# Designed miniproteins, single chains, continued (5), part 80

Each design is a single chain, and the fold is of that chain. pLDDT is the mean over its residues in the fold that is shown.

## One batch from the design tools (miniprotein)

Design m18933
Fold by ESMFold2-Fast:
Structure m18933 (fold): chain A 69 residues (1-69)
Amino acid sequence: SMSDMISNMQSMVDWGRQHFSQQVVDQMQSQFTNVQTAVSNGDVDTAIQYSQRMGEIMGEGIRQLVNQR
């Protein structure tokens, strides 16, 4: 459901706040806000596009964590 998707994305942002740089977290939060707005407007296609962008940003955050070793 869309509620489950939003809850899962919030959990991802919360995990990011504990592990990623503030820059990465701010970018994830921005895309998550865009997803929430698109969902509230019933625009599922736009919500999916912003969720993909958040995933790309999370991937960059993970890459930065690995490169700190």
Scores: mean pLDDT 85

Design m18934
Fold by ESMFold2-Fast:
Structure m18934 (fold): chain A 82 residues (1-82)
Amino acid sequence: DELESVREQLKKLVENKEFDLIIEILKNALENANEEAKPYYEEALKLFEEAKKLYEQGKVEEARKLAEEAIEKFLQGLKLQN
């Protein structure tokens, strides 16, 4: 499943604190987004930016939860990007 592969890759990037790379991936997706996918990618981007800030503050559990929500929003957007 392509969506499950993407979820696994994003989770690994979060574990490695590669937030700048995740943000770059989302910005690239947003540039090519259709109208239906665009709001999901925008929401995911905002959530990942907030998760990065929480990790920098040492709020690891809150950051993880927000990053997981961001991943789900991004995957919803990918599903609409037909």
Scores: mean pLDDT 86

Design m18935
Fold by ESMFold2-Fast:
Structure m18935 (fold): chain A 65 residues (1-65)
Amino acid sequence: SAQGEMLRGARLRSEGKLEKAIEYYKKALELDPNYSPAWKLLGQTYKEMGKTELAQQYFEKAQAL
């Protein structure tokens, strides 16, 4: 499920595995492109990586849903 993939990503993020977390958030969005929590977590994770412009794009998508 989209929620299941997102939760796997969230666990990886808590372990500092940011790139792997992103992979699972993207998998959640492949299953449900309208799953707003995954867009928001992508934004937060990219912000943690210092990719602020990319983070802003994902936050905008989350807010539009």
Scores: mean pLDDT 86

Design m18936
Fold by ESMFold2-Fast:
Structure m18936 (fold): chain A 56 residues (1-56)
Amino acid sequence: MTPEELAERVLREAKGDAEKANRLGVRTVLTEPLSDEERRAFGRAAKALGEAAGLL
C-alpha cells in the first residue's frame, strides 16, 4: 500500500474526527513498514487530504 493510499484509509476510518485521524495516523506510522521518506510522503498526503476535508 502506498503512503497516499494509507492516508486515504486513515481519513476514511476517521469519518471527520480530527482526533481519531491523528490517532490512526500515529498508529499507521508505528505499524506499517515505512521508510523515513515514505513516512514524510504519508504525512504530506494526510495533511492535504485532511485540509481538503476541513479537518485541519
Scores: mean pLDDT 76

Design m18937
Fold by ESMFold2-Fast:
Structure m18937 (fold): chain A 71 residues (1-71)
Amino acid sequence: KPLTPEELVRSVLEDARKALEEKNYREAIQLAETAIFLAKKYNLPDSVIDEARRLIEEARKALEEAQKKLE
C-alpha cells in the first residue's frame, strides 16, 4: 500500500522521536526539519507542522542542556 504524504510525514516524525530517545539530537532535528519541509510542500494541516516544531524544540533543548552539563 503506497504511503500518503501524511503517512510519510508521520513515519519521519516517528523516526525523529526514536532518534531523540537514543540521544541522537542532531539526527532528530534533521528528521523533524524534513517533516516540516514535506508538510509545507504537501500543504498538510498545521497540527502536523506543530508536532514537528515541538520535536525540534525538545531536541534543541536537550542538546543545549547536554552542552551546559559539560561545563
Scores: mean pLDDT 82

Design m18938
Fold by ESMFold2-Fast:
Structure m18938 (fold): chain A 81 residues (1-81)
Amino acid sequence: MEARIEELRREAERLAEEAAAALAAGDYEAAAEAAERLAELAEELARLLAEAGAPEEVVEGLLRQAEALRRKAEELRRLAA
């Protein structure tokens, strides 16, 4: 389980860099896609941590972060349109 969590963290770091580069380039559509993938990773991490018996507040915190990322992705898509 810990190896999978570390893999997800590395993927999240890579996606965050991709999102930052897209934003710097004004590519809001690419930034929105990266934010959506980050939300999916946060949701997967929340599920793994819940399975491992993490406190409810930690799991809920990750799910709230995922919701914020999805909302940000929608905002970025509107800017791209």
Scores: mean pLDDT 83

Design m18939
Fold by ESMFold2-Fast:
Structure m18939 (fold): chain A 69 residues (1-69)
Amino acid sequence: SEAEKALALVREVSLELAARGDEETAERVDNAAIRGYLTGDMAGALREIAAIAEEAGHEELARRLREAA
């Protein structure tokens, strides 16, 4: 499903952020994903997560998230 694909991408992005040492941004991404899941708005969550990644300087991750939204 599209929601499963979105959750898989969010997991990949969160792990990549943690691997880069940006644990604070990874936590913000995880929190946004949880809100999206609970509210049923994964498309909104992907847009919020893309903005979080872009603000933190992870432009390529933000681009990947925007393309999936």
Scores: mean pLDDT 83

Design m18940
Fold by ESMFold2-Fast:
Structure m18940 (fold): chain A 81 residues (1-81)
Amino acid sequence: MDEIDEGIALIAMAVGRLLASKGELEEAAELYERAAEVAPEDSEVRAEAYRALAEVYEKLGDLEKAAEYRARAEEIRRRLA
């Protein structure tokens, strides 16, 4: 179960990165949000999805959301360390 969820999250991350590289920032954010939702709670994939969301929202000018997702990514990484 968890392995399938992680696989889906990884695919969403890969497509999100492709969209972000094309400047499709809002679409990239939607895929990163989906990746974070599907990924296991305390997983490297969820932490990476929140980091990617922080970068996208910073580029979109939403500094409050960027800071929020950055904090969430750091919290997960601390639990994994």
Scores: mean pLDDT 82

Design m18941
Fold by ESMFold2-Fast:
Structure m18941 (fold): chain A 62 residues (1-62)
Amino acid sequence: SAAERAAAGARAAAEAGDGHGAGSIAGMKFLSGNNPEAARRGLEAGLAGDAEGAARYAQIGA
């Protein structure tokens, strides 16, 4: 699903040390449309290098 791909992408980016990429994936428009709080938390988790958090919030928002 799109949610699973977003979660996998956010996790992979964060694990690679790409916090900006992880944050962008987790905070994408599709997340913001469904759950703005999840999108915000996903962005923050990605930027902080929290791969688990970025993946979880990317999936919740989709």
Scores: mean pLDDT 67

Design m18942
Fold by ESMFold2-Fast:
Structure m18942 (fold): chain A 58 residues (1-58)
Amino acid sequence: AEVAAALLDAIDDLSVSLIALAVDLALGTASDAAVATLEALAAALDDIAAALAATLAA
């Protein structure tokens, strides 16, 4: 239960970061670094989602 809560908090923090990056992309201020960060965040979200699913299924 505590581990699942921590994972949900991490997912929420990443979602906020993704929204900020999406705004930068929409305004045309995005750089190659911002695109790389967005891709890294997407990979991290996938890993966190898999870990959360495994924790809830146990």
Scores: mean pLDDT 70

Design m18943
Fold by ESMFold2-Fast:
Structure m18943 (fold): chain A 94 residues (1-94)
Amino acid sequence: DPREQQLQQLRELVRRISERFTEAVGAPLLTPENIAAMEKALAALREEVRAELQALLEQTDIPEIQQQIQALIEGVDQRTESLLALLRGERVEV
């Protein structure tokens, strides 16, 4: 079933995306240098993940899967912005 196969690929991609986000914000100490590095890693991850998801969207003609990919792209954007806001907040916490 092509639909089941594409859904399995999406589940695996979601797992990999979650792992990459965890790695990007995994710095052991919240120094200004580490915060800057995490911000850079999150920005790069957002671009890479969006490109991968958009490529997958272009290869899919199944509407339900297209909707799920679009929701994932929006979710990645929202998660990245939330994490960036938290990192920026911690920079000014005195």
Scores: mean pLDDT 77

Design m18944
Fold by ESMFold2-Fast:
Structure m18944 (fold): chain A 100 residues (1-100)
Amino acid sequence: MLEKGKEAAKQGKLEEAVELYKEAIKENPDNAEIWLNLGKVLAKLGKLEEAKEYYEKAIALDPDNAEIRDNLSEVLRKLGDPEAYRPHVEELERAVLSSL
């Protein structure tokens, strides 16, 4: 299913890619790559709030994946959300306070 979704997206069949990725999520809900690819397709369709939700799920599954972080940050910027780094900044502030 993931490969079929990627192929549909390459062909510009964005709505078909969304449905294929949703089926892939039902089969493999813990695969961050599927959530990332669904978010990318939704962002291309202009569905930025929905893309944000899927990128947030993807980063929760694979927090070390820079591609997911970069795509999430870009969607947050487009939505006018200044909070792209807010969770990270809050975590850093807690670490500093714990060291003092």
Scores: mean pLDDT 75

Design m18945
Fold by ESMFold2-Fast:
Structure m18945 (fold): chain A 108 residues (1-108)
Amino acid sequence: MGLKKEAEEYKEKGEKAAKEGNYKEAGEYYRNAGELYFLLGEAEKAKEYYEKALEYLTKALGEDDVAVGLAKINLAGAYEALGEKEKAKELLKEGLDLFFKALEERRK
């Protein structure tokens, strides 16, 4: 289906963007890579790239941005797939609280 190739391409784009200091682009590319690995059932790789996405999006946009909240929700899904239920619950709660707070601020 080409998803594995697309995941590898997003991973490489994320690595390049991070090396060049383009942290927002790095986070967005790593998020896309994580999502594709998650869809492929590669939960360990999904976790790795969602963690990188969270790191770089936080550096670029700050910890209160909706993109950071979404990255925490994605990472919670990867932890749940790996059977790490307590960490998944913690991240999901943090991500949802931040996501809805950020959406409320955007509506004002």
Scores: mean pLDDT 85

Design m18946
Fold by ESMFold2-Fast:
Structure m18946 (fold): chain A 100 residues (1-100)
Amino acid sequence: MDELLALDPDDAVLLTLRGGQLYNEGKYEEAKKLFERAIELAPDNPFALDFLGKVYEKLGKYQEAANYYRKAAEVYRSLGMPNIAEDLEKKAEEAEKKAK
């Protein structure tokens, strides 16, 4: 939408899609950087928040994973998607159990 200095909202979508590709390739640290940049541009992006939870879980950072799953669940709940929110809350609980 902007070619000058404002952050382009489309970049957050592209960063999330590219991060997902890197996650599927097992490049978790690279995927993490793209998802973190995506949420800097769009903090309420539930896809980037869910993927950050998955990335932190793969990196063994279970407490951070639980925190991002809960943030994603909160966003999905606000969007009227309670089933997805409930699934993310369960993922957060499972991650917390692994964190000990």
Scores: mean pLDDT 80

Design m18947
Fold by ESMFold2-Fast:
Structure m18947 (fold): chain A 61 residues (1-61)
Amino acid sequence: EEEFLKRAEELYGKGDALLGKGIRAYRQGNFEEARKYFEEAIKTGSPEVKKLAEKMLKELE
């Protein structure tokens, strides 16, 4: 999936790619990694990305 993530970073920017990584980690039950990616997405993403990442972080409680 390296090609997919590189493409996402080029097309949507780093925040969108980080959100995608967080969602994948969350689906795999990797909650620690998911939280880290969502926190980074909040720092670098668009307002829409930040909103989604905040919702995901709340679910990780």
Scores: mean pLDDT 74

Design m18948
Fold by ESMFold2-Fast:
Structure m18948 (fold): chain A 67 residues (1-67)
Amino acid sequence: MEEAKKLVEEGKELFKQGRYDEALEKYNEALEIDPTNVEAQRNRAQVLHKQGKTEEAIKLYEEATKL
């Protein structure tokens, strides 16, 4: 649980630096540990939207919440 929170914070810092690929990796790792982490899900979707992959981001977010 604390590990997932740490990964989310690391992802936020990477996103802030414009390192989107690395930010996605951190959010993916957080979601592998805690798939219900809404902050990681939201931030992952935000990165994908920023990269122009809006439909893919929505699809992944919906699948994650369907669990």
Scores: mean pLDDT 74

Design m18949
Fold by ESMFold2-Fast:
Order: C-alpha cells, then sequence, then structure tokens
Structure m18949 (fold): chain A 64 residues (1-64)
C-alpha cells in the first residue's frame, strides 16, 4: 500500500539521520511515524496520512 511505502521511506531516512548523528531530527521523524500509524489504525484517510508522512520527509530534506 502507499501507506506502507511511505512508512518504509520515513524509517529509511530516520536510520540515515541516526547514522550521521542527527539524533534529534531522527527522533522527531520517529514520532511523526508513530502519529501517522496511530491515525491510520484509527481510520484516518490513507491519502491524508501518506501526505502527512511525505510532508515531514520533505521538511527534513529541505533542511539538509
Amino acid sequence: SEFEKAVEEAYKLAEELEARGDTITAGVLYISIGVAKTAYKNGEDEKEVVKFIKEEIEKIKKKA
């Protein structure tokens, strides 16, 4: 699903951030993943949840 792909992309980015010592940014991304997973479990629209994760990824990429 698009949700699973977005979550996998976010986890990959978080692991890359940790590997280079960006622990706070990685931690914030892990929190955002947790929020998205909880929203999806509670019946939030998949498109909106995917949009949320992708926007968080883009914010981090723009800071690099």
Scores: mean pLDDT 85

Design m18950
Fold by ESMFold2-Fast:
Structure m18950 (fold): chain A 59 residues (1-59)
Amino acid sequence: GVRELLRRAVLRAGTDPVTTELLREVARELGLPESVVDKIDTDGDGVVDAAELAPFSAP
């Protein structure tokens, strides 16, 4: 799901910012639709910061 997508993307980015392009690559690897990435990047700025990730850190 979305949580696994975000966790994998964050681990893959390391110290780099998490981009929507990176999220699309991970989504493809997990068999998720690209529309999932659009729901994470609500502002459409192409970068996902810690504030945008906070809602997905809850159980």
Scores: mean pLDDT 69

Design m18951
Fold by ESMFold2-Fast:
Structure m18951 (fold): chain A 101 residues (1-101)
Amino acid sequence: MAPLTPEQREAELAALGQRLRDLLNQDLEEQTEEISREILELLIELERAGPNPLSEEEIERTRKAFERLYKEKITTPEEIRRVFKELGLDGRGELIALAAL
């Protein structure tokens, strides 16, 4: 192989990293995403049917938390708390997002 410049090497590594992320996301979607999404939507539907349902804004925050935890494969309590804090979830939204994983 002809010697690459540092800039060309960095660009190739970035492109490979993006392709790897795309492949990992596709594989996860094929294996588990459909089931996890069905569980999430069922839990949201049950919450809407309850005596004190979550607001649509809280539901959207719950969906965002689920997507981030799922796609980033976040499993540690510390990282889970960070994501929930960043997205402004309350206790019920946190439990729904975790239960759907």
Scores: mean pLDDT 68

Design m18952
Fold by ESMFold2-Fast:
Structure m18952 (fold): chain A 93 residues (1-93)
Amino acid sequence: MREEIEKIDTEVYKKLVEEKRWDDLRIFSDLYRLAVTDPEKALEEAEKLAKEAIESGDNIRAAGAYTVMAIAYLRLGEEEKAQEWIEKAKKLL
């Protein structure tokens, strides 16, 4: 599970770097820290970001947000929910 999250995160990171999306890289860096320190708040922020990304057709941003949600669910002990968001993120990449 952690290795799958790291693989998806690496893929999102590479795509954001290739597209020079530096603001998104900063946003995801901040959200990953939030997922560790305040997972419930990270879920709220990531859910909003994911919805906006899907509505705009931004699959890379949506995959990043889903990865943050997976990390937050793991921190909350919700492994099954984390796995569901990992699978959703994979489908967007």
Scores: mean pLDDT 85

Design m18953
Fold by ESMFold2-Fast:
Formats: C-alpha cells, structure tokens, sequence
Structure m18953 (fold): chain A 78 residues (1-78)
C-alpha cells in the first residue's frame, strides 16, 4: 500500500539522517553515494526526485535529504 511505502521510506530516511549526525566528517564521495542510492530508491517507486549533494555541513546535507523525502512522499500521495 501507499501507506506502507511511505512508512518504509520514512524509516530509511531516518536511518540515513541518524548516520549523518553520527558522522559529521563524512566525505563528499560518500554523500554522493547516499544521494545516488536514495534517487535509485525513488525511481524504483516510480518517482523522479533529485537528492542534492551539498558541499557544506552535514546539517545542510540533512536538510537536502529531508526536502527530497518530502517531495517523494507528496508524489506518492498523488
């Protein structure tokens, strides 16, 4: 169901955010890999949502991921 897909997506996003909070010195390459993995997951759900990779703080990267997740959830509810 759409509700189950949203719950699973929210859990995956939460785990990624928790990982980023625990790893504030994460490399730009690992940020890109995380973004690519999330985009691939969104595409598997029939969604076209970009996850921006930020050349900045981990807090800025978390905000980019949260914004992408919000857009994905809005598209799933459509």
Amino acid sequence: SVEEQIKELEEIVKNIIDYLKENPNISQEEKQAIADSLEAMFKSLGLNVEVKVVNGTVEEQIKAIEEAAKKAIEQLRK
Scores: mean pLDDT 87

Design m18954
Fold by ESMFold2-Fast:
Structure m18954 (fold): chain A 117 residues (1-117)
Amino acid sequence: SLLDEAKRLLKEGEELFKQGKYEEALEKYKEALHLLLSLPPSPEVRELIARVEENIAKVLIKLGRAEDAFAYLLFRAETEKDPRMRARYLRQAADAAETLGKHELAREYREKAEELE
């Protein structure tokens, strides 16, 4: 199934990330995300999408692309309706902002995430 293929790609990406193969990990994560976005929404699909997007952000930071990670995570936080998921994206946006030296902005987004939980 497409769900099983997405789970396999996510696992392969995580294994590549552990090996420091960040560009290859990013390719697997993008493939997994594409498949997950084609599936009907469910709690399992939403959790897998968030996990893939979290891993994409981590890869972008490792590749020196923290600004791209920050922009995407903030967009996801703004479009997410579930408060717990919104808080997850805000905390990761804060981590990316901190990597960019924007410590006050990172603190603000972490505080907003805490208010949602």
Scores: mean pLDDT 87

Design m18955
Fold by ESMFold2-Fast:
Structure m18955 (fold): chain A 55 residues (1-55)
Amino acid sequence: MPSAEEIAKAIKELNEDPEFQDVSVEDLLASKREMSEEQRKAIEALAEARELALK
């Protein structure tokens, strides 16, 4: 599994991506862009954080 630092870096990179700014987490997971394992873990962590925030 990638480290917490690697996941945090991937989250920041995704936040700088224009596609990430305009899409939901579900749409981002279905995105046609190539994703590394680190980026997929970052998206999963972001989805969990958003679910917790919605409660």
Scores: mean pLDDT 60

Design m18956
Fold by ESMFold2-Fast:
Structure m18956 (fold): chain A 93 residues (1-93)
Amino acid sequence: SDLLEQAESALRLAEELLEKGDLEGAAMGYSTAGYLYEKLGKLELAAEQYVRAAELYEKLGRFLSAAGYYKKAGELYEKLGKFDKAKEYYELA
């Protein structure tokens, strides 16, 4: 429950930072939430947060970071058997 509470708190913080226009803080928050959801075995939630982080890093011009998070999302969708989604995010990486 503690790890889940940390994941949910990181996600809420990321959403708040995004609303305030802190794209860097939001990207870091979404990547942290993704990591914590992945540790919990919540792979689809993890992949969704990594995609959100990647999209924000693209907006920031941090293309190497964006590619890394798109790759992480692709790997998780592949593990979930969602091969069309995996291909989409591997192509964005």
Scores: mean pLDDT 91

Design m18957
Fold by ESMFold2-Fast:
Structure m18957 (fold): chain A 67 residues (1-67)
Amino acid sequence: MDLNDPKVQAEIEAELYRATGASYIRAGDYKEAAEYYEKAAEIYEKAGDEEKAEEMRKLAEEAEKKA
């Protein structure tokens, strides 16, 4: 795995945003969780991972409904 590949770096970055969103869900900070899932979705979309981007958008919508 080439860690200098922009796509690989984007996937790692998106995963960090996803994990941060999940931590906000556990804390009850649903607005912040939605923002971080939305950022993760954008990065996955730019990286060409539409499946993960769609999953992140769904998580963001669910968090917004709880806010």
Scores: mean pLDDT 81

Design m18958
Fold by ESMFold2-Fast:
Structure m18958 (fold): chain A 82 residues (1-82)
Amino acid sequence: IEAHLYGMAAETAEQLEEMMKELGKSKEEIIEEVAEGFKQQLIKMGFSEEEAEKLAEELKRLAREAYENPELRKELREKAKA
C-alpha cells in the first residue's frame, strides 16, 4: 500500500498544473479530492477509517512536497514501482 501511496502522490504532483488548468480548481482542491478518493478506496479494501485517514493525510503531504520538489517526485516514482 505504501508503494501505491507514493505512486499516487507523485502522479498527483506531476499532473497538478494540468489539472488546475483543465478543471479551474486550486492545487489544494485537487489534492483534497484525490486524497478523499484514496481514503474511500482504502476503506473499501478493508482498512479502518482511522488508518485510511492517516494514509490520505500522508498522500496530501507528499503530493504538496513533490509539487514543489521535482527530485522528490522522482524518488516517489522509484519507491512506487510495484
Scores: mean pLDDT 79

Design m18959
Fold by ESMFold2-Fast:
Structure m18959 (fold): chain A 83 residues (1-83)
Amino acid sequence: SAIEELAKANSEGVRNAIEAAELVRDPSGLEEAEQLGKKSAEYAEKNEGAAVLSAGIFREVAPLSPVAAQYAKKLEEIAEKLK
């Protein structure tokens, strides 16, 4: 159902954001963090809840990494667009 698909997209978007946020703490993890951030944004494109939660996760670690700051801003823009 559409509701089940939205719930799955929300869960996957947030999960990718959490994994990316952990990886940005280490310079060796930045490439994988960028890939996970991209996946988080893709899941968030049609799901405001995923966009808002994922944006918050990246914003918390944004001072530690330009990658985190980039995806925080991108997800915040997606969330605004979905209002």
Scores: mean pLDDT 80

Design m18960
Fold by ESMFold2-Fast:
Structure m18960 (fold): chain A 73 residues (1-73)
Amino acid sequence: MEKEFDSAAYLLAGATFLVMGDYEGAVKYFEKALEIDPKNAVAWDMLAEAYEGLGQTEKAEEYRKKAEEIRKS
């Protein structure tokens, strides 16, 4: 019924890479989580943190705003 790897599984993988300081790996898995569930505000927040770690502050702020819009809905 559900996929072997769902949005939550990809989010967990991304979070693991994020805490290891592998921001590029974190981005990859958070993007996969968002492909499955694009309305997951937590995934947008985590993607923003990963981009902040990469020094891409403008992109991080863009994704934080996206998370806020989803939470507001």
Scores: mean pLDDT 81

Design m18961
Fold by ESMFold2-Fast:
Structure m18961 (fold): chain A 79 residues (1-79)
Amino acid sequence: MVSQKEIDDAIAEIEAAVALLLMEKKGEYEEAKEILEKLAERYPDNPFVWEALAKAYEKLGDKEKAEEARRKAEEARRA
């Protein structure tokens, strides 16, 4: 049996992975950030999304936001 939560988490992780690929392969850091910010709003309990967002912020030079996103990822792992 697959719950809606498991489906939602899988979709969020796939979308976050695509955003990371856009960042790594094409250097589309701003587009990756926008995708990941929307994912973090929809799936705030998914630590993978917050970790991906932290990477995007770090690549854009937003160290403060990257640290905040890493803290939220740790909180999501503990929840």
Scores: mean pLDDT 80

Design m18962
Fold by ESMFold2-Fast:
Structure m18962 (fold): chain A 82 residues (1-82)
Amino acid sequence: SGTDRAREIANKYADAIRAALRKFDEDKANELATLFVGALGNASGKSEEEIERVAREALAALESGDYEAAKATLERLREEYA
């Protein structure tokens, strides 16, 4: 679970993230969603600006519709604050 800030930022982006994830098959969508949650969770102790940056980069990667690129970006974002 994230901080209150991470939760509010996740809620702000929730509809767009869900729409972007629908472009992928169920297994890929579940993997990408898990990586996204991990990235926000790892960033949850950082500033609001940093958490929002992670959410914005994750959304942009998912909106690309490119699974390999989205996965690589989300894995990088998750590890950035691990």
Scores: mean pLDDT 80

Design m18963
Fold by ESMFold2-Fast:
Structure m18963 (fold): chain A 89 residues (1-89)
Amino acid sequence: EAKKLYEEGLRLAKEGQEYHLQGDYEKAAEKYRKAAELFREAAKLDKENEKFYTALSLFSLGAAYFLEGDFEKAEELFKEALKLLKEWE
């Protein structure tokens, strides 16, 4: 179950990247927000990988804020994600 959410989240993040490369920042941000939601749900289902999935959720959400021009929120989310990855080791 968690693995399926993770895989679907990765697919949505890739779609977000494709829209970003096309210059469609609104659709890119929407895809990244959907990916963040799925990664957050994966984190709830898999305690062993909770920090990893939460970090992916925060990176995806940060990417959405960055594309929406909210660089301050994006930076804060990226810093939190990096902290979680360091703690996950």
Scores: mean pLDDT 88

Design m18964
Fold by ESMFold2-Fast:
Structure m18964 (fold): chain A 93 residues (1-93)
Amino acid sequence: IEEAKKLIEEAGKHVYEAGLAGAPPELVFAAMEHLAKAKEALDKGDIEEAIKHAEEARRHVEEAYRATTSPEAQRHLAEAAKHLDEAIKKLKE
C-alpha cells in the first residue's frame, strides 16, 4: 500500500507538470481528480476502489498524451503513465 501510494503521488506530480507544459486542462483535471480518489481509497484500505480510480486516471493520462502536441507535456504524461501502471500492478498483487 505505501509503495503504491508513493507511485500515485509521483504520477500526480507528473500530471501537474504536464498541465503546466500545455496538456489539455480538462483531461489533466480529470486525471488529478481520480488520483486524489485513489489516494483517499488507499487511506481507507479500499484496494478495489483505489484500483478503479487509478485505472480511470491512467485512461485520462493516455487521452491527454494523444491530444497534446507539447513534447514536454508528453514526457511528463509518459512518466505519469509508467508510475500508474506500476501502482496498479502492485495493488493487484
Scores: mean pLDDT 85

Design m18965
Fold by ESMFold2-Fast:
Structure m18965 (fold): chain A 64 residues (1-64)
Amino acid sequence: SEEERRQLARDIVETLVRAFVENYEELLKSLEERGFLTPKGKELLEQDIADARRYLEEVERERE
């Protein structure tokens, strides 16, 4: 059904976004530990991670 197709697409996107967040958090930590993060670079990466987390929270909320 159309609803089953939409749910499958959502599950795929959620999986990809979760992987994206994990990879970005690891990158941020690595760069910070080495002192390679500029203040602007850190701000941009933190914003990307925050946006991705907000998306995952919205997906989770829609399930409930």
Scores: mean pLDDT 76

Design m18966
Fold by ESMFold2-Fast:
Structure m18966 (fold): chain A 71 residues (1-71)
Amino acid sequence: MKKNAVVIVTSNPSDAERAEAGALGREALENGDLVYYRSASPEKKEEALKEALEEAKKDKSVGKITVHVFD
């Protein structure tokens, strides 16, 4: 059975966005999915997203990748 990978990138998030990102990460971990959390400056958010996606793609147990970006 393949796992879902949840990629979460935060860049200068609001309190509400930070809470939402945290909830998504907790839910994914509770379900046994993989979480790739990156916190980056606004200038680095695209680089952080790309790195997280490549890391998720390397894992052969990953069947689905879902991406959430908060800025």
Scores: mean pLDDT 80

Design m18967
Fold by ESMFold2-Fast:
Structure m18967 (fold): chain A 68 residues (1-68)
Amino acid sequence: SSIEQAIEEAKQSVEKYIKDEELKKKVLERLEEVRRWFEENPDMSTEEKMAVLVEELLKIQELIKEKE
């Protein structure tokens, strides 16, 4: 639940701040890949998944800056 909420909030931020459609799709795809990776590791705690998600969000921000 908490991990799903965090990913949803990240997607909302992407929609709000990223206007380039191609970049938006890449970022959303990256977030979906992270979510699926968590599904493949169901023994990880929600707190551990949240920490990993935060690090992945920082990497996504770097990707956005690099593409620009």
Scores: mean pLDDT 77

Design m18968
Fold by ESMFold2-Fast:
Structure m18968 (fold): chain A 68 residues (1-68)
Amino acid sequence: MEELKKELLELIGEILRIIGEIIDIERQLKDPSLSEEEKEALKKRLEELKKKLEELKEKMKELDKKLG
């Protein structure tokens, strides 16, 4: 039980960090002063972060099923 709690907390921490980065990039992309090159780099990073977030969500579902 305690091991699952630690795993869940670490997973939540990772998810929150990624969500924070996604929000930050999303806000940066709204800045009209950004160059085309900067926008492209941010979009690529956003895509990578969204993919990681989906992977972490799947891990959370697996942990939830183990508890259920």
Scores: mean pLDDT 80

